# Designed miniproteins, single chains, continued (2): the designs that were tried, part 27

Each design is a single chain, and the fold is of that chain. pLDDT is the mean over its residues in the fold that is shown.

## One batch from the design tools (miniprotein)

Design m4970
Fold by ESMFold2-Fast:
Structure m4970 (fold): chain A 66 residues (1-66)
Amino acid sequence: SLEELEKEGKKAAKLKEAGEDVVDALVAARAEAADASEEEQEKIKEKGLEEAKKIKEEIEEKKRKE
């Protein structure tokens, strides 16, 4: 569900603060949600991809500054 995707984003945010790969965190969360319905899994993938892109852009921008 959408709520599960929100949790995935929160995990990614925590790993981002720790300096971990946010994209990897989202991939791990999707694997964790493998038991979700096919329809929910598809939405998790799409939404997770969008959030990962946004966070990745922020990381790249920070990287450019450093």
Scores: mean pLDDT 62

Design m4971
Fold by ESMFold2-Fast:
Structure m4971 (fold): chain A 55 residues (1-55)
Amino acid sequence: GPLSEEEARAAARAALRAFGREPDEARVQAGMKGILEGGGSGAGGLAGLVRAGAL
């Protein structure tokens, strides 16, 4: 099913840490929105993170 906001925030934090970014609130919020707008898929989520400026 679609990701919840909590799952998207957790995914954003994990991605930020994996790419050596500090998982601060602003980056996590931007990343969460990017993941949700990307449809929650792995590739779409990563593209959403990049578009949101979180990576």
Scores: mean pLDDT 70

Design m4972
Fold by ESMFold2-Fast:
Structure m4972 (fold): chain A 89 residues (1-89)
Amino acid sequence: MELKKAFEHPNAEKANELLVEAIRYAEEGDIEKAVELALEAAELAKDDPITMALLRMALSVIALEKRREGDEEAAEKFEETLRKAAELE
């Protein structure tokens, strides 16, 4: 029975990889690259509600962290990315 092996979605794995990279770039201060990768992850995850929920949670946390740091422009960019991800559902 190959059903469990076939259940691994290549798009879900790639979306999670891109999300991890997006978080890393956000921590390094490369906000433009972080947003680009997060949007790519959202597009790949649009048919996976679990990965999409994790992506939206991560983007929300990053936006809050940037606002706490006083980087309102970065926070706004991540909030826009979160809204775009929500529209893909």
Scores: mean pLDDT 75

Design m4973
Fold by ESMFold2-Fast:
Structure m4973 (fold): chain A 95 residues (1-95)
Amino acid sequence: DAALAALRAALEAVIERLKELIEDEELLEKTVRELRRLGDELLAALAAGDRDALEKAYEKLLKVIDETAEKIGKKEEGKRINLELTTRLREILAA
């Protein structure tokens, strides 16, 4: 539960950061919806101890962040968000 709470907080921080970066309302709504869907898959995989499902959901989540950041001309910020999320996920999985 502590790991699930920490991961949920990390995912919400990513969404808040993207809300600051994305000016297009339609793109923001679409991106938040997709990230919440993938975030739910990631949380479910962690709760189930399904490493393969977790890795797959995580890779899809990183791709959505990277592609969205590139579309808005903020590719380097997308890379920073992905690095921070990856670091946090490793910490959660190591605890």
Scores: mean pLDDT 86

Design m4974
Fold by ESMFold2-Fast:
Structure m4974 (fold): chain A 81 residues (1-81)
Amino acid sequence: AAEARKEAEKLVKEAEELEKQKKYKEAGELYVKAGDIYANVLKDYEAALEAYGKAAKAYLLAEDYDAHAKVLEKVHEIKKK
């Protein structure tokens, strides 16, 4: 639905603002939420991979290696189809 895409885009923008504030863990969490909407609701795997990629980078900057590993698992599941 258009509402789901709008919510995902809003989450990406909020995450980008958090990255500018160096709140990388919070940014990563919002990027994951956006990626989950793209993957699970919209079945837009290209947008999901982009959002999860941004989440993975944010978690590396936050030194949250557990969250980073979980995002990579989500990426692998999408690429597997």
Scores: mean pLDDT 87

Design m4975
Fold by ESMFold2-Fast:
Structure m4975 (fold): chain A 73 residues (1-73)
Amino acid sequence: SEKARRATIEMFRLLADLVARAREVGLRVLAEALAAGLPLEEAKELARRAEREELEKLLPELKEKVEKLKKEE
């Protein structure tokens, strides 16, 4: 089904967007920590945590958008 294929591609695009948004938050935290003079390993740990926390916040949005795509088929 062309509709199912289109929905799958859109789901991948949504996932890629959310991952990119979380990565951007992580990189911002990394840059800020390094600028504040934190050791590299501490800065990396803070960035990793911030990226994970952002992904957790974005998971409900992903679920909602996926459910909406299924209804639009």
Scores: mean pLDDT 82

Design m4976
Fold by ESMFold2-Fast:
Structure m4976 (fold): chain A 60 residues (1-60)
Amino acid sequence: DIEELKKKALEEAIKLMKEGNLAEAQKVIDAFYEELLKQVSEKEAQQARFDIIQEVLKSL
C-alpha cells in the first residue's frame, strides 16, 4: 500500500530531522522513492517524493 509506505517514510524522516540526523532522513526519503519506482511511474514517484519533502519541512 503506497499510502502506508508514504506515512511510514514521512514519520521516520520527521523523527530523524528532529534528531538532527539529516543524512539518515535523506536516505529514508531516497529509499521510499526507489520503492515507489518499482510500483508507479517515474512522474508519480517524483511527485510523491516532492510531497513528502514538503511535509517533512512543514513539520519542523
Scores: mean pLDDT 83

Design m4977
Fold by ESMFold2-Fast:
Structure m4977 (fold): chain A 57 residues (1-57)
Amino acid sequence: GAALAVDLLVANEGLSRETAERAVRLALEGASPREIAEATGLSVRQAAGVVRLVESL
């Protein structure tokens, strides 16, 4: 679920909880890695990781 994805991103990637929550929400809404990167300030690579994590949970 979304809560687990946020906790994993904070613990493993060092993201702020606010950034992780925004990125996870956008990924769940079907946003592309590029759109997530532009909205959150993450790299496209990090944003792609968020999408893959959300899809795996």
Scores: mean pLDDT 83

Design m4978
Fold by ESMFold2-Fast:
Structure m4978 (fold): chain A 75 residues (1-75)
Amino acid sequence: EQLTAIAQTVAAELNIPQEAPRIADGISNQVDNGGELNKDNILNGLRITFNQAGQPKDNATLQAIADEVVKQYNA
């Protein structure tokens, strides 16, 4: 699926390949709920997903992931 491919590319670019499934979950939750794939929605989805997985990330890391997701999605 396109979202899984984007998450894998983002995780590879940021040297966090183990986080690709969590990134994909965060994006998919926003898309499935009718949310637009803009930075704020992606950032919110990622924050919720990482917190629910017991793997909270700092804001700088979440912003870097969200920026890369937006870049890859709009490429």
Scores: mean pLDDT 78

Design m4980
Fold by ESMFold2-Fast:
Structure m4980 (fold): chain A 72 residues (1-72)
Amino acid sequence: SKKEEIFEQLKEETLKDIETAVEEGILSEEEKEELLKKIKEAEKKPLDEGIKTLVEIQVEIGVKELEKVVLG
């Protein structure tokens, strides 16, 4: 289904973004583990809720990137 394809694509993108954010020092290893746990929980949810959870993780990473640029 289209929703299943969206979920899998977002999951792959989110995993890549987490790895990049750790390499760039935006996320700690502990923060990475917490986000990976959220992804595992998203897999257990209905697709709509799972997709929303992945989007929320993307927003969280983006906010941390912005905070690092603005606050140092």
Scores: mean pLDDT 83

Design m4981
Fold by ESMFold2-Fast:
Structure m4981 (fold): chain A 68 residues (1-68)
Amino acid sequence: SAEDERLRKSAEAAADILSTLSPEQQRAWLRAAGLSEEEAERLVAASREEQIEMLFEFMKKRREEREK
């Protein structure tokens, strides 16, 4: 859907921002966004493609929770 495509573009933008940060800053940013410590560590260690998919899934779930 167009909404899912927008979320994917947002996830790509977020991954691009993460690439400009240190690993410590990335973890702090992800934790502030609502990810667990384990999720943040996994995402920081992931490839850019994996980061985009993980962020997309996270954003989609957060949107669905908010819209209920």
Scores: mean pLDDT 81

Design m4982
Fold by ESMFold2-Fast:
Structure m4982 (fold): chain A 68 residues (1-68)
Amino acid sequence: GAKENLDLVKAELESDPDLTVTRVGDTTLVVSGSLTPEKLIALSLQLLGDYPDLTVTLVGDTLVVSAK
């Protein structure tokens, strides 16, 4: 389900040393790092493609990933 997909996303993104992934409660991940806006947009599109049951929102220089 969507919560299981959040755990997979967290593990996948934590393998990238340029990314910091923080879990907020049981349903949300906050992804940040020293990334360009273009890279953040590319990551959001990748996550939406791989996990269409999740909500991905770009907020400034961070991504917010939420379970439904």
Scores: mean pLDDT 77

Design m4983
Fold by ESMFold2-Fast:
Parts: structure tokens; C-alpha cells; sequence
Structure m4983 (fold): chain A 75 residues (1-75)
């Protein structure tokens, strides 16, 4: 679904922007929503396993980055 793929990319970009602004909770929530959309696209056969793995890796990296920076700011 074309709309969901575009929304997924938008969520990834918004998560990166949220991290840059220090809005880590928003970044974590946006990355989680992106992961949910990637899962739905893969389950429906709208993306390949390779594409899904790339998206999952990108989203996981965003989550780890947001959580890591949040911990540094809270400490």
C-alpha cells in the first residue's frame, strides 16, 4: 500500500527530527509506530523479506539511539 509506505518513511524522518530536538519520548513513539507499519506491510506481502529486514534494522537503530540519548539526559 503506497500510502502506508510513505507514512512509514515520514515516521522515520519525524523520529530523527524528534531526537535532534531532544524530544526522545516522541522519537520512541514514532519509531514504534514505524515498526508496526513495517510489520503490517510484511504480513500482507507488500514488501520483501529483505526490505522488511532493512526497515526493522533502521527502526531498531532509531529506538536504540533515542533511548541511549534519553538515558544520558536523565542521568
Amino acid sequence: MEEKKKRLEELIKQAEEAISKGDYDTAINLAREAGKIADELYEKGEISKEEYQRLANRITALLLRAIGVKIEKEL
Scores: mean pLDDT 79

Design m4984
Fold by ESMFold2-Fast:
Structure m4984 (fold): chain A 62 residues (1-62)
Amino acid sequence: RQELLEQGEKWEKLGDEYEAKGDFETAARAYRQAGHYYQLAGDTEKAVESAEKARELRAKAA
């Protein structure tokens, strides 16, 4: 469970780094992975927030 939360945090950090670089496509994928790990960890609120962020980043990439 704790390991899954740590994986989610790592993917969020990667998403933030790619967003800062303007690579919105890769940032969106990273946030989607973060949401997946948060969902597996049972943190539904973080999973929803990460999924919403991924959708917004995907829209910016288009």
Scores: mean pLDDT 81

Design m4985
Fold by ESMFold2-Fast:
Structure m4985 (fold): chain A 57 residues (1-57)
Amino acid sequence: MEAEKRAQLEKEIEKITEKLKNREATEEEVEQLRINLKHLVLKVPLEKLRKLAEEAK
């Protein structure tokens, strides 16, 4: 993806990640984050995202 599009998607990912870190994110939002990361060719597994949420506690 072009840098501009990637930056926009990263902003959206950050919003969901912040919710995850605050333990406010739903399982649906975590799935959406994973899908968005895959679209950026980041390939981050859901398990890693859940661990990140635990660390944010």
Scores: mean pLDDT 63

Design m4986
Fold by ESMFold2-Fast:
Structure m4986 (fold): chain A 77 residues (1-77)
Amino acid sequence: VEEYLKKAEEAFEKGDYGEALGYLNKALEEASKIKDEEEQRKYAEKIAELQIKILESAGVKGNLEGAVESILESIKS
């Protein structure tokens, strides 16, 4: 998860939002394999935070709490 988050952040810094979102999807897949709910929430929050940064850079208003909840629901499914 950490490696994909780092790659997503690097892509975001370069302005490659498509690549950044691709790495966020990989981070989400790895987070879904985490059995510890606290650790899973920690990574869901980091993923949501970066997703909000990408959306805000594109001019879209983000909702961090809603994004975290959506990620956790997807992981449980």
Scores: mean pLDDT 72

Design m4987
Fold by ESMFold2-Fast:
Structure m4987 (fold): chain A 69 residues (1-69)
Amino acid sequence: SEEDIEKLRSILERVIDGLVAAGVPYDEALERVRAITKELAKLFDLTPEQQEELIAYSERLLRERIAAA
Protein backbone atom coordinates (compact mmCIF):
# COMPACT_ATOMS: atom_id res chain seq x y z
CA SER A 1 0.00 0.00 0.00
CA GLU A 2 1.00 3.68 -0.31
CA GLU A 3 1.11 3.91 3.50
CA ASP A 4 3.55 0.97 3.67
CA ILE A 5 5.77 2.56 0.98
CA GLU A 6 5.87 5.83 2.98
CA LYS A 7 6.84 3.90 6.14
CA LEU A 8 9.59 2.07 4.24
CA ARG A 9 10.95 5.35 2.85
CA SER A 10 11.05 6.74 6.41
CA ILE A 11 12.91 3.65 7.67
CA LEU A 12 15.41 3.87 4.78
CA GLU A 13 15.96 7.59 5.44
CA ARG A 14 16.86 6.82 9.08
CA VAL A 15 19.20 3.98 7.99
CA ILE A 16 20.92 6.21 5.41
CA ASP A 17 21.29 9.10 7.89
CA GLY A 18 22.82 6.67 10.42
CA LEU A 19 25.34 5.32 7.91
CA VAL A 20 26.35 8.84 6.80
CA ALA A 21 26.67 10.04 10.42
CA ALA A 22 28.86 6.99 11.21
CA GLY A 23 31.17 7.89 8.29
CA VAL A 24 30.60 4.65 6.38
CA PRO A 25 32.29 4.86 2.93
CA TYR A 26 29.91 5.35 -0.01
CA ASP A 27 30.51 1.93 -1.66
CA GLU A 28 29.99 0.05 1.63
CA ALA A 29 26.94 2.17 2.54
CA LEU A 30 25.47 1.53 -0.94
CA GLU A 31 25.83 -2.26 -0.54
CA ARG A 32 24.21 -2.15 2.93
CA VAL A 33 21.35 0.08 1.75
CA ARG A 34 20.65 -2.19 -1.25
CA ALA A 35 20.59 -5.29 0.98
CA ILE A 36 18.31 -3.64 3.58
CA THR A 37 15.95 -2.32 0.86
CA LYS A 38 15.61 -5.80 -0.71
CA GLU A 39 14.88 -7.40 2.69
CA LEU A 40 12.28 -4.73 3.53
CA ALA A 41 10.63 -5.26 0.13
CA LYS A 42 10.36 -9.00 0.89
CA LEU A 43 9.01 -8.42 4.42
CA PHE A 44 6.29 -6.06 3.13
CA ASP A 45 5.53 -8.30 0.11
CA LEU A 46 6.12 -5.52 -2.41
CA THR A 47 5.67 -6.05 -6.14
CA PRO A 48 8.87 -6.26 -8.27
CA GLU A 49 8.09 -2.76 -9.61
CA GLN A 50 7.65 -1.31 -6.10
CA GLN A 51 10.90 -3.01 -4.99
CA GLU A 52 12.78 -1.51 -7.97
CA GLU A 53 11.35 1.97 -7.25
CA LEU A 54 12.29 1.67 -3.55
CA ILE A 55 15.86 0.60 -4.44
CA ALA A 56 16.17 3.55 -6.85
CA TYR A 57 14.80 5.89 -4.15
CA SER A 58 17.25 4.65 -1.50
CA GLU A 59 20.26 4.86 -3.86
CA ARG A 60 19.32 8.43 -4.89
CA LEU A 61 18.78 9.48 -1.27
CA LEU A 62 22.15 8.03 -0.23
CA ARG A 63 23.95 9.93 -3.02
CA GLU A 64 22.22 13.18 -2.00
CA ARG A 65 23.04 12.76 1.73
CA ILE A 66 26.70 11.88 1.05
CA ALA A 67 27.06 14.90 -1.29
CA ALA A 68 25.57 17.18 1.40
CA ALA A 69 27.82 15.83 4.22
Scores: mean pLDDT 83

Design m4988
Fold by ESMFold2-Fast:
Structure m4988 (fold): chain A 68 residues (1-68)
Amino acid sequence: SMEDELRRRVQRLMDEFYDAKENRDLERMERVIAEVRELARQAPPDWSARLEGIARQMQAELDALKAE
């Protein structure tokens, strides 16, 4: 289903983000955030809201890492 496809894509993006964070790969973190935001723009409203929340959390974590 479309929902199952979205769930799998979100999980892959989250895994990629936290792998990038572990390696302090700021450019990769920024690329993943951009991909999540793009996915949010294409997704149904309920998924869009969830993805925007995830993107905001990712951005906060990136900003915190940049401040170190």
Scores: mean pLDDT 88

Design m4989
Fold by ESMFold2-Fast:
Structure m4989 (fold): chain A 60 residues (1-60)
Amino acid sequence: MLSLEELDEVRLKILEEIEKDKSLTNEEKQKEIALRFAKYLESKGDLELAKQAREAAKEI
């Protein structure tokens, strides 16, 4: 299982990469960040946290 510090670092890196894309709206950026984070969590075996991130993305 990933530490909370590792999860925070990954999320911040995704945030920085997406925020630099000027072609996306703020809404699209937030949705993309949540989806990429969910995919990362899924790849590391944290299916429950990945599900929460995907559900958050749907509300955007």
Scores: mean pLDDT 75

Design m4990
Fold by ESMFold2-Fast:
Structure m4990 (fold): chain A 69 residues (1-69)
Amino acid sequence: KIEELVKEAEEAEKKGDKKKAADLYTEAALEAYKKKDYELAIELAEKALKLDPDNKVAELLKKRAEAKL
C-alpha cells in the first residue's frame, strides 16, 4: 500500500505530472502517519513539497508528524 503509492508517484514524476506525484506522495505520507511511522511520513511529505511547495495537506502532515517526534 505505501510502497504501491510511492511507485505510482514515481511513475507520475516520470510522466512530468508533478501535481499528481505530489498528491500520491502526500497520500503515502498519510498512510505512514496512520501507522505511527512519523519519520517516513515526514520524508514522504517532504518529497511532495519538493514537487508542489503549495501542497497544504503535505505541509500539515509534515508539521503533525514532526510534533510526534
Scores: mean pLDDT 85

Design m4991
Fold by ESMFold2-Fast:
Structure m4991 (fold): chain A 118 residues (1-118)
Amino acid sequence: SMEEIIKKLEEIIEKLREVRAGMRAAFDAGDYPAMLALLDEAIQLVDEAIKIVEKYDPEFSEELRREKERLQALKDEMRAAVANGDFETARLYGRAALAELDHVIDLLEKKIEEMKKK
């Protein structure tokens, strides 16, 4: 049901907020390996959201896939910077990943509000 879909998406949003808080703490500590692990968790949660919505709203599912691709690209760039000891570049991509995750959470919240109006 639509109510069950909304509930599952709300559970994903809460998990994404917890992951985002952990990513900020890791970022502030300069712990980029921890931040990369948490970013992998965020990407998995976005993938779960895609699977939940794809039958109900294929267009929104495709929008979330593009956001997932952006998170993956930021993760890959941050991982490369860390591997090269370029912590200034790692920090730049870390800030971008936090902003992108905030954007994904906002998209999911707005979608839930639309679904509740029906």
Scores: mean pLDDT 90

Design m4992
Fold by ESMFold2-Fast:
Structure m4992 (fold): chain A 70 residues (1-70)
Amino acid sequence: SLLEEAKKLIEEFIKEVKEKKLSREEIIELYDKLNEKLGEIAKDMTPEERKELAKLFEEALKKVEEIEKE
C-alpha cells in the first residue's frame, strides 16, 4: 500500500539521522527529499491515509528534533 511505502521512507529517514550523526545541512537535504516523495505519494492516497501519514510525519519530525538537541 502507499501508506506502507510512506512509513518505510519515514523510518529510513529517522534511522539515517540517528545512525550517521548527520549535520543540520544534511538533515535538511534528506527532509526536503522525503517531503517531496511523500507529497507525490499523498496525491494518490485516500483522506484517511493522508491523515495517518500526517500523524506519522509529525511524530518523525519530533524524533529528529530530539536527536538534533542532543
Scores: mean pLDDT 80

Design m4993
Fold by ESMFold2-Fast:
Structure m4993 (fold): chain A 65 residues (1-65)
Amino acid sequence: MSKEELIKKAEELGKEAAELALQGKVEEARRMGREASDLLKQAGEPGGAATVLGLVEKLAEEAEK
């Protein structure tokens, strides 16, 4: 898989994770967020990986309350 394909897939997974977090599906959201982060690390984008994890975790915390 190319770097561009990895980033695109990570963006799609990150978006789905955010939507799941907003729906209160916190465990699924975190799982998808970690998968997106792993894809970004494979693409050589550790900063993007940290960003997606942070955003998903923030939304998950909000949904848990």
Scores: mean pLDDT 80

Design m4994
Fold by ESMFold2-Fast:
Structure m4994 (fold): chain A 67 residues (1-67)
Amino acid sequence: MKEELERSIRDAIVAMISHVYNLPPAESVEELIRQLRERAEELADTDPEEAEELRRIAENLERIAES
């Protein structure tokens, strides 16, 4: 039950981040991390502040995936 709740929360976070940043739905945290890093690189010249936020989110997701 606790394990299922943690996975549900993780899935919800992944879905929410994908929606907020207009990214394709990700099947896994790893896929979302890749998408966030790719988008951050695209935005580095145009919007460096948003690029920094995306990188930070990717790092946080890596920590969650490790847990």
Scores: mean pLDDT 75

Design m4995
Fold by ESMFold2-Fast:
Structure m4995 (fold): chain A 80 residues (1-80)
Amino acid sequence: AEAEKEAALENIRELAEKAVEAAKAGDISRAAALATAAQVLAVGTVVELLRQGREDLAEEVLRAAREEAKRVDEAIAEAK
């Protein structure tokens, strides 16, 4: 459970970072695709952690995913 959370957080942050870089470079389609991949990973991890009764870890993943999604959305908005 905790190892799954840590792996998901690392992957979500990496995908979000690449999405922000793509947005800053003007590649909005790539930024959107990477952001979507990060959110799909986050949702899958949250569902699995909730199924294991680890609401605490699910909440951490959800919070991180929301923060990263906001960061990507802001980068895309600034690129327009």
Scores: mean pLDDT 84

Design m4996
Fold by ESMFold2-Fast:
Structure m4996 (fold): chain A 62 residues (1-62)
Amino acid sequence: KKLTEDQEIALRITSGVLRAIGIPQSKIDEIVKRVKERIEPDASAAETVKLMLEELKEAGLL
């Protein structure tokens, strides 16, 4: 699925923050992949961040 610019920016910024707080890049990459598989085409940047946080919680990273 092709992401919107806002969704790509949201994933990039959130990934940067997660890396800064010490989450390994390999786990961030897994979460980003899951978000890309679940994200709706019309999801906002905020909804994209929320989904990423839900995937992090599911993976036991939060």
Scores: mean pLDDT 80

Design m4997
Fold by ESMFold2-Fast:
Structure m4997 (fold): chain A 98 residues (1-98)
Amino acid sequence: SEKELIEKAKELLEKAEEELRRAEELIKKLEELKKKGIFDEKLLKEAEELLRKAEELLRKAEEVLKQLKNPPLELINRLIALKLRLIGLQLDLEKIKK
């Protein structure tokens, strides 16, 4: 049903936002370590995995929203905002990589 698809999209967006929040915290830590001349390959790997998981969750959310005739604009706006945040974090992570 449409209501079930809306709830599923909300869940996927909330999970994506949580993965992005965790990735952002690790990326900030990596940036601070880099300023001190420290390269933490394990944290880099963890940040990459969190961003990959967020990307998958956002893709799934987009697929669910495309099944709706009239997707809520709030959820479309959340999807766009989280996709932009993902791109920003991916670019920040590439600047940390040598």
Scores: mean pLDDT 90

Design m4998
Fold by ESMFold2-Fast:
Structure m4998 (fold): chain A 68 residues (1-68)
Amino acid sequence: LGEEGRALWERALAGVHEPGAENESTAVAPAIRLEDLDGWSKQQIIDALVALGVDEASARAFADRLFA
């Protein structure tokens, strides 16, 4: 995992975030934290990111970098 993995995770999630999204909706989707990904397979991480609204290409790129 590490700090680099966390930075990549935050970058991937930023692609889903709408600029100017209003607060009050603290129900932001990522219930899955980077630390919860410890021991997950590459495919599980891709599937989780896609489920969170990250596009498949970005999810795959993130997983590829995390497992590089």
Scores: mean pLDDT 61

Design m4999
Fold by ESMFold2-Fast:
Structure m4999 (fold): chain A 80 residues (1-80)
Amino acid sequence: SEEEKKEEIEKFVEKVLKEITKEMEEELKRKGVSREEALEIQKRFMLKARELRKKLLEGEISMEEMEEELRKYAKELLAE
């Protein structure tokens, strides 16, 4: 059902976001990034996550594609 698909997507999104945000926070702390810069990086990441979640819910991308794009974007943000 659509309800079961939404629950599966939400659980997947929660798991992936929790893992990536933890990794990002650890890396930002290791690099000595300011709290202000870390907050902006987190905001940009969460905006991307929100857009990708919408695409996943609409069936435009797969769960694998969402995770790949989020991990790629996190890497790009951490390289700046």
Scores: mean pLDDT 84

Design m5001
Fold by ESMFold2-Fast:
Structure m5001 (fold): chain A 80 residues (1-80)
Amino acid sequence: MEALRKKGEELVAKGEEAEAAGDYAAAAKHYLEAGVLYAEAGDLEKAAEAFAKAKEAGRKALAKDASALTPGLKPIAEAP
């Protein structure tokens, strides 16, 4: 369990580093993985915090992608 929690802490740190670099997609991925590891370690409080950070970083990743290209600019032909 301790090894999982330590790896979770490492992933949270990588997520924060990715956010500082502006890579919100990588940050969201790292936070999500950290949350899973904390949950497996039985640290549900840290798992919840990591999942919340992952959700926030994911939203920022979408905003960053939108700043490069406008979403919905290219319609998908199979849309109903």
Scores: mean pLDDT 73

Design m5002
Fold by ESMFold2-Fast:
Parts: C-alpha cells; structure tokens; sequence
Structure m5002 (fold): chain A 59 residues (1-59)
C-alpha cells in the first residue's frame, strides 16, 4: 500500500511519514517529481521504491 511505502521511506530518512507525504505532494504540485526521486535515491532510498511512492500519489 502507498501508506506502507511512505512509512518505510520516512523511517529510513528519520522523519515523520506525514511530513514526507507533504513534501512529496508539494514536489508533485511544483513539477519537481524527477528531482525529488533523485534526492531520495541520493539519501539511500532504492530508486524503485521512490518511484512507486511518487506514482502512487499521482492516483
């Protein structure tokens, strides 16, 4: 589920899941989704997981 993916990424980054969701929603609103995915990957999040989270929010 999308919520489980967001929780997993947030735990890995050491931030609240609610904050991660807000940051992802703002990135999508500003058209910065590709740059946001790249930032998550640089922070150690698997690229596939980062892409799945962003794509889940688009639905």
Amino acid sequence: SLDEIIEEIAKKLGIPPELLRLLMEEALKLGGEEQFIKALVELGVPEELAKEAIEGLKK
Scores: mean pLDDT 82

Design m5003
Fold by ESMFold2-Fast:
Structure m5003 (fold): chain A 81 residues (1-81)
Amino acid sequence: SMNQEIVELYEKARRELENMSYEERIERLKELIKNSNKKAQEIGEEALKHIEALKKDEKGSTEEDLTEATVSAIVSVLIEK
């Protein structure tokens, strides 16, 4: 089931990221982008810009928002890869 595959990807991404710093998470996303097809790279680069904007948003973004954006970015790249 596509829903089960997506849930599995999210669970794997969350588990991987929970033991990583922000810098390590960004490097992980960049490595996935680097080793992906052109469409996955475009998706990942847009997501990376969004995550970096959230990190710089000193008044509106939480650590949870940052984590969820990064998990979603990784899953989106992996689905399109």
Scores: mean pLDDT 80

Design m5004
Fold by ESMFold2-Fast:
Structure m5004 (fold): chain A 60 residues (1-60)
Amino acid sequence: MEEEFEREVQEALALIWLGIANIDISKGNLEAAEETAQRLESLGFTDVAEEVRKRIEEAK
């Protein structure tokens, strides 16, 4: 098993979720963006989830 490759796949997944959250925030769907942040946190991407939550706070 390639640990570095697995890390890159996880990072790519986190970036996809971050992108989805940003789109939801831009549409005013803060609730959907919060759901994405919760999903990221459950997957272990706490830093990315925190970034999403900061953007939600700024959009309020």
Scores: mean pLDDT 77

Design m5005
Fold by ESMFold2-Fast:
Structure m5005 (fold): chain A 56 residues (1-56)
Amino acid sequence: VDQAAVDAFAAQQIAAYEAAATDADKFDAREALRAVAETFPDTDAGRAAKAFLAKH
């Protein structure tokens, strides 16, 4: 997978969490970020996702 695409996806999911109106939408965004952090832990996206999840 293209690292730039993974970075863009993680940024999109962070934005989706911040824009979420329901707990279900926040849960979906957090699960997507958790998958990025677990699958790509050594990338900028993975580190950003892990840091975001630690705060939320």
Scores: mean pLDDT 80

Design m5006
Fold by ESMFold2-Fast:
Structure m5006 (fold): chain A 65 residues (1-65)
Amino acid sequence: GAAEAREAAARAAEAARAGDGEGASKYMQLHLQEAIRGGTMGEAAPALAEAGRAARESGIDPRYG
C-alpha cells in the first residue's frame, strides 16, 4: 500500500546515500509493485510524490537511483 511505497522510497534514498545504486533501483521497483499490487493506483500518486521527496532529501537523482 501507500505506507509500503513510502518505506521503499526511503530505503532507496538510504541506499543512494551509502553509494549503492543497485539497492536504490531495487527499492524503487518494490514501491511501484506495491502500488500496483494493492489496487490503489489512483491513491498511489500522493505516495509517489512523497517517495520522490524522500529521495530528494538524500540528494539522489531518480534517473540514476
Scores: mean pLDDT 62

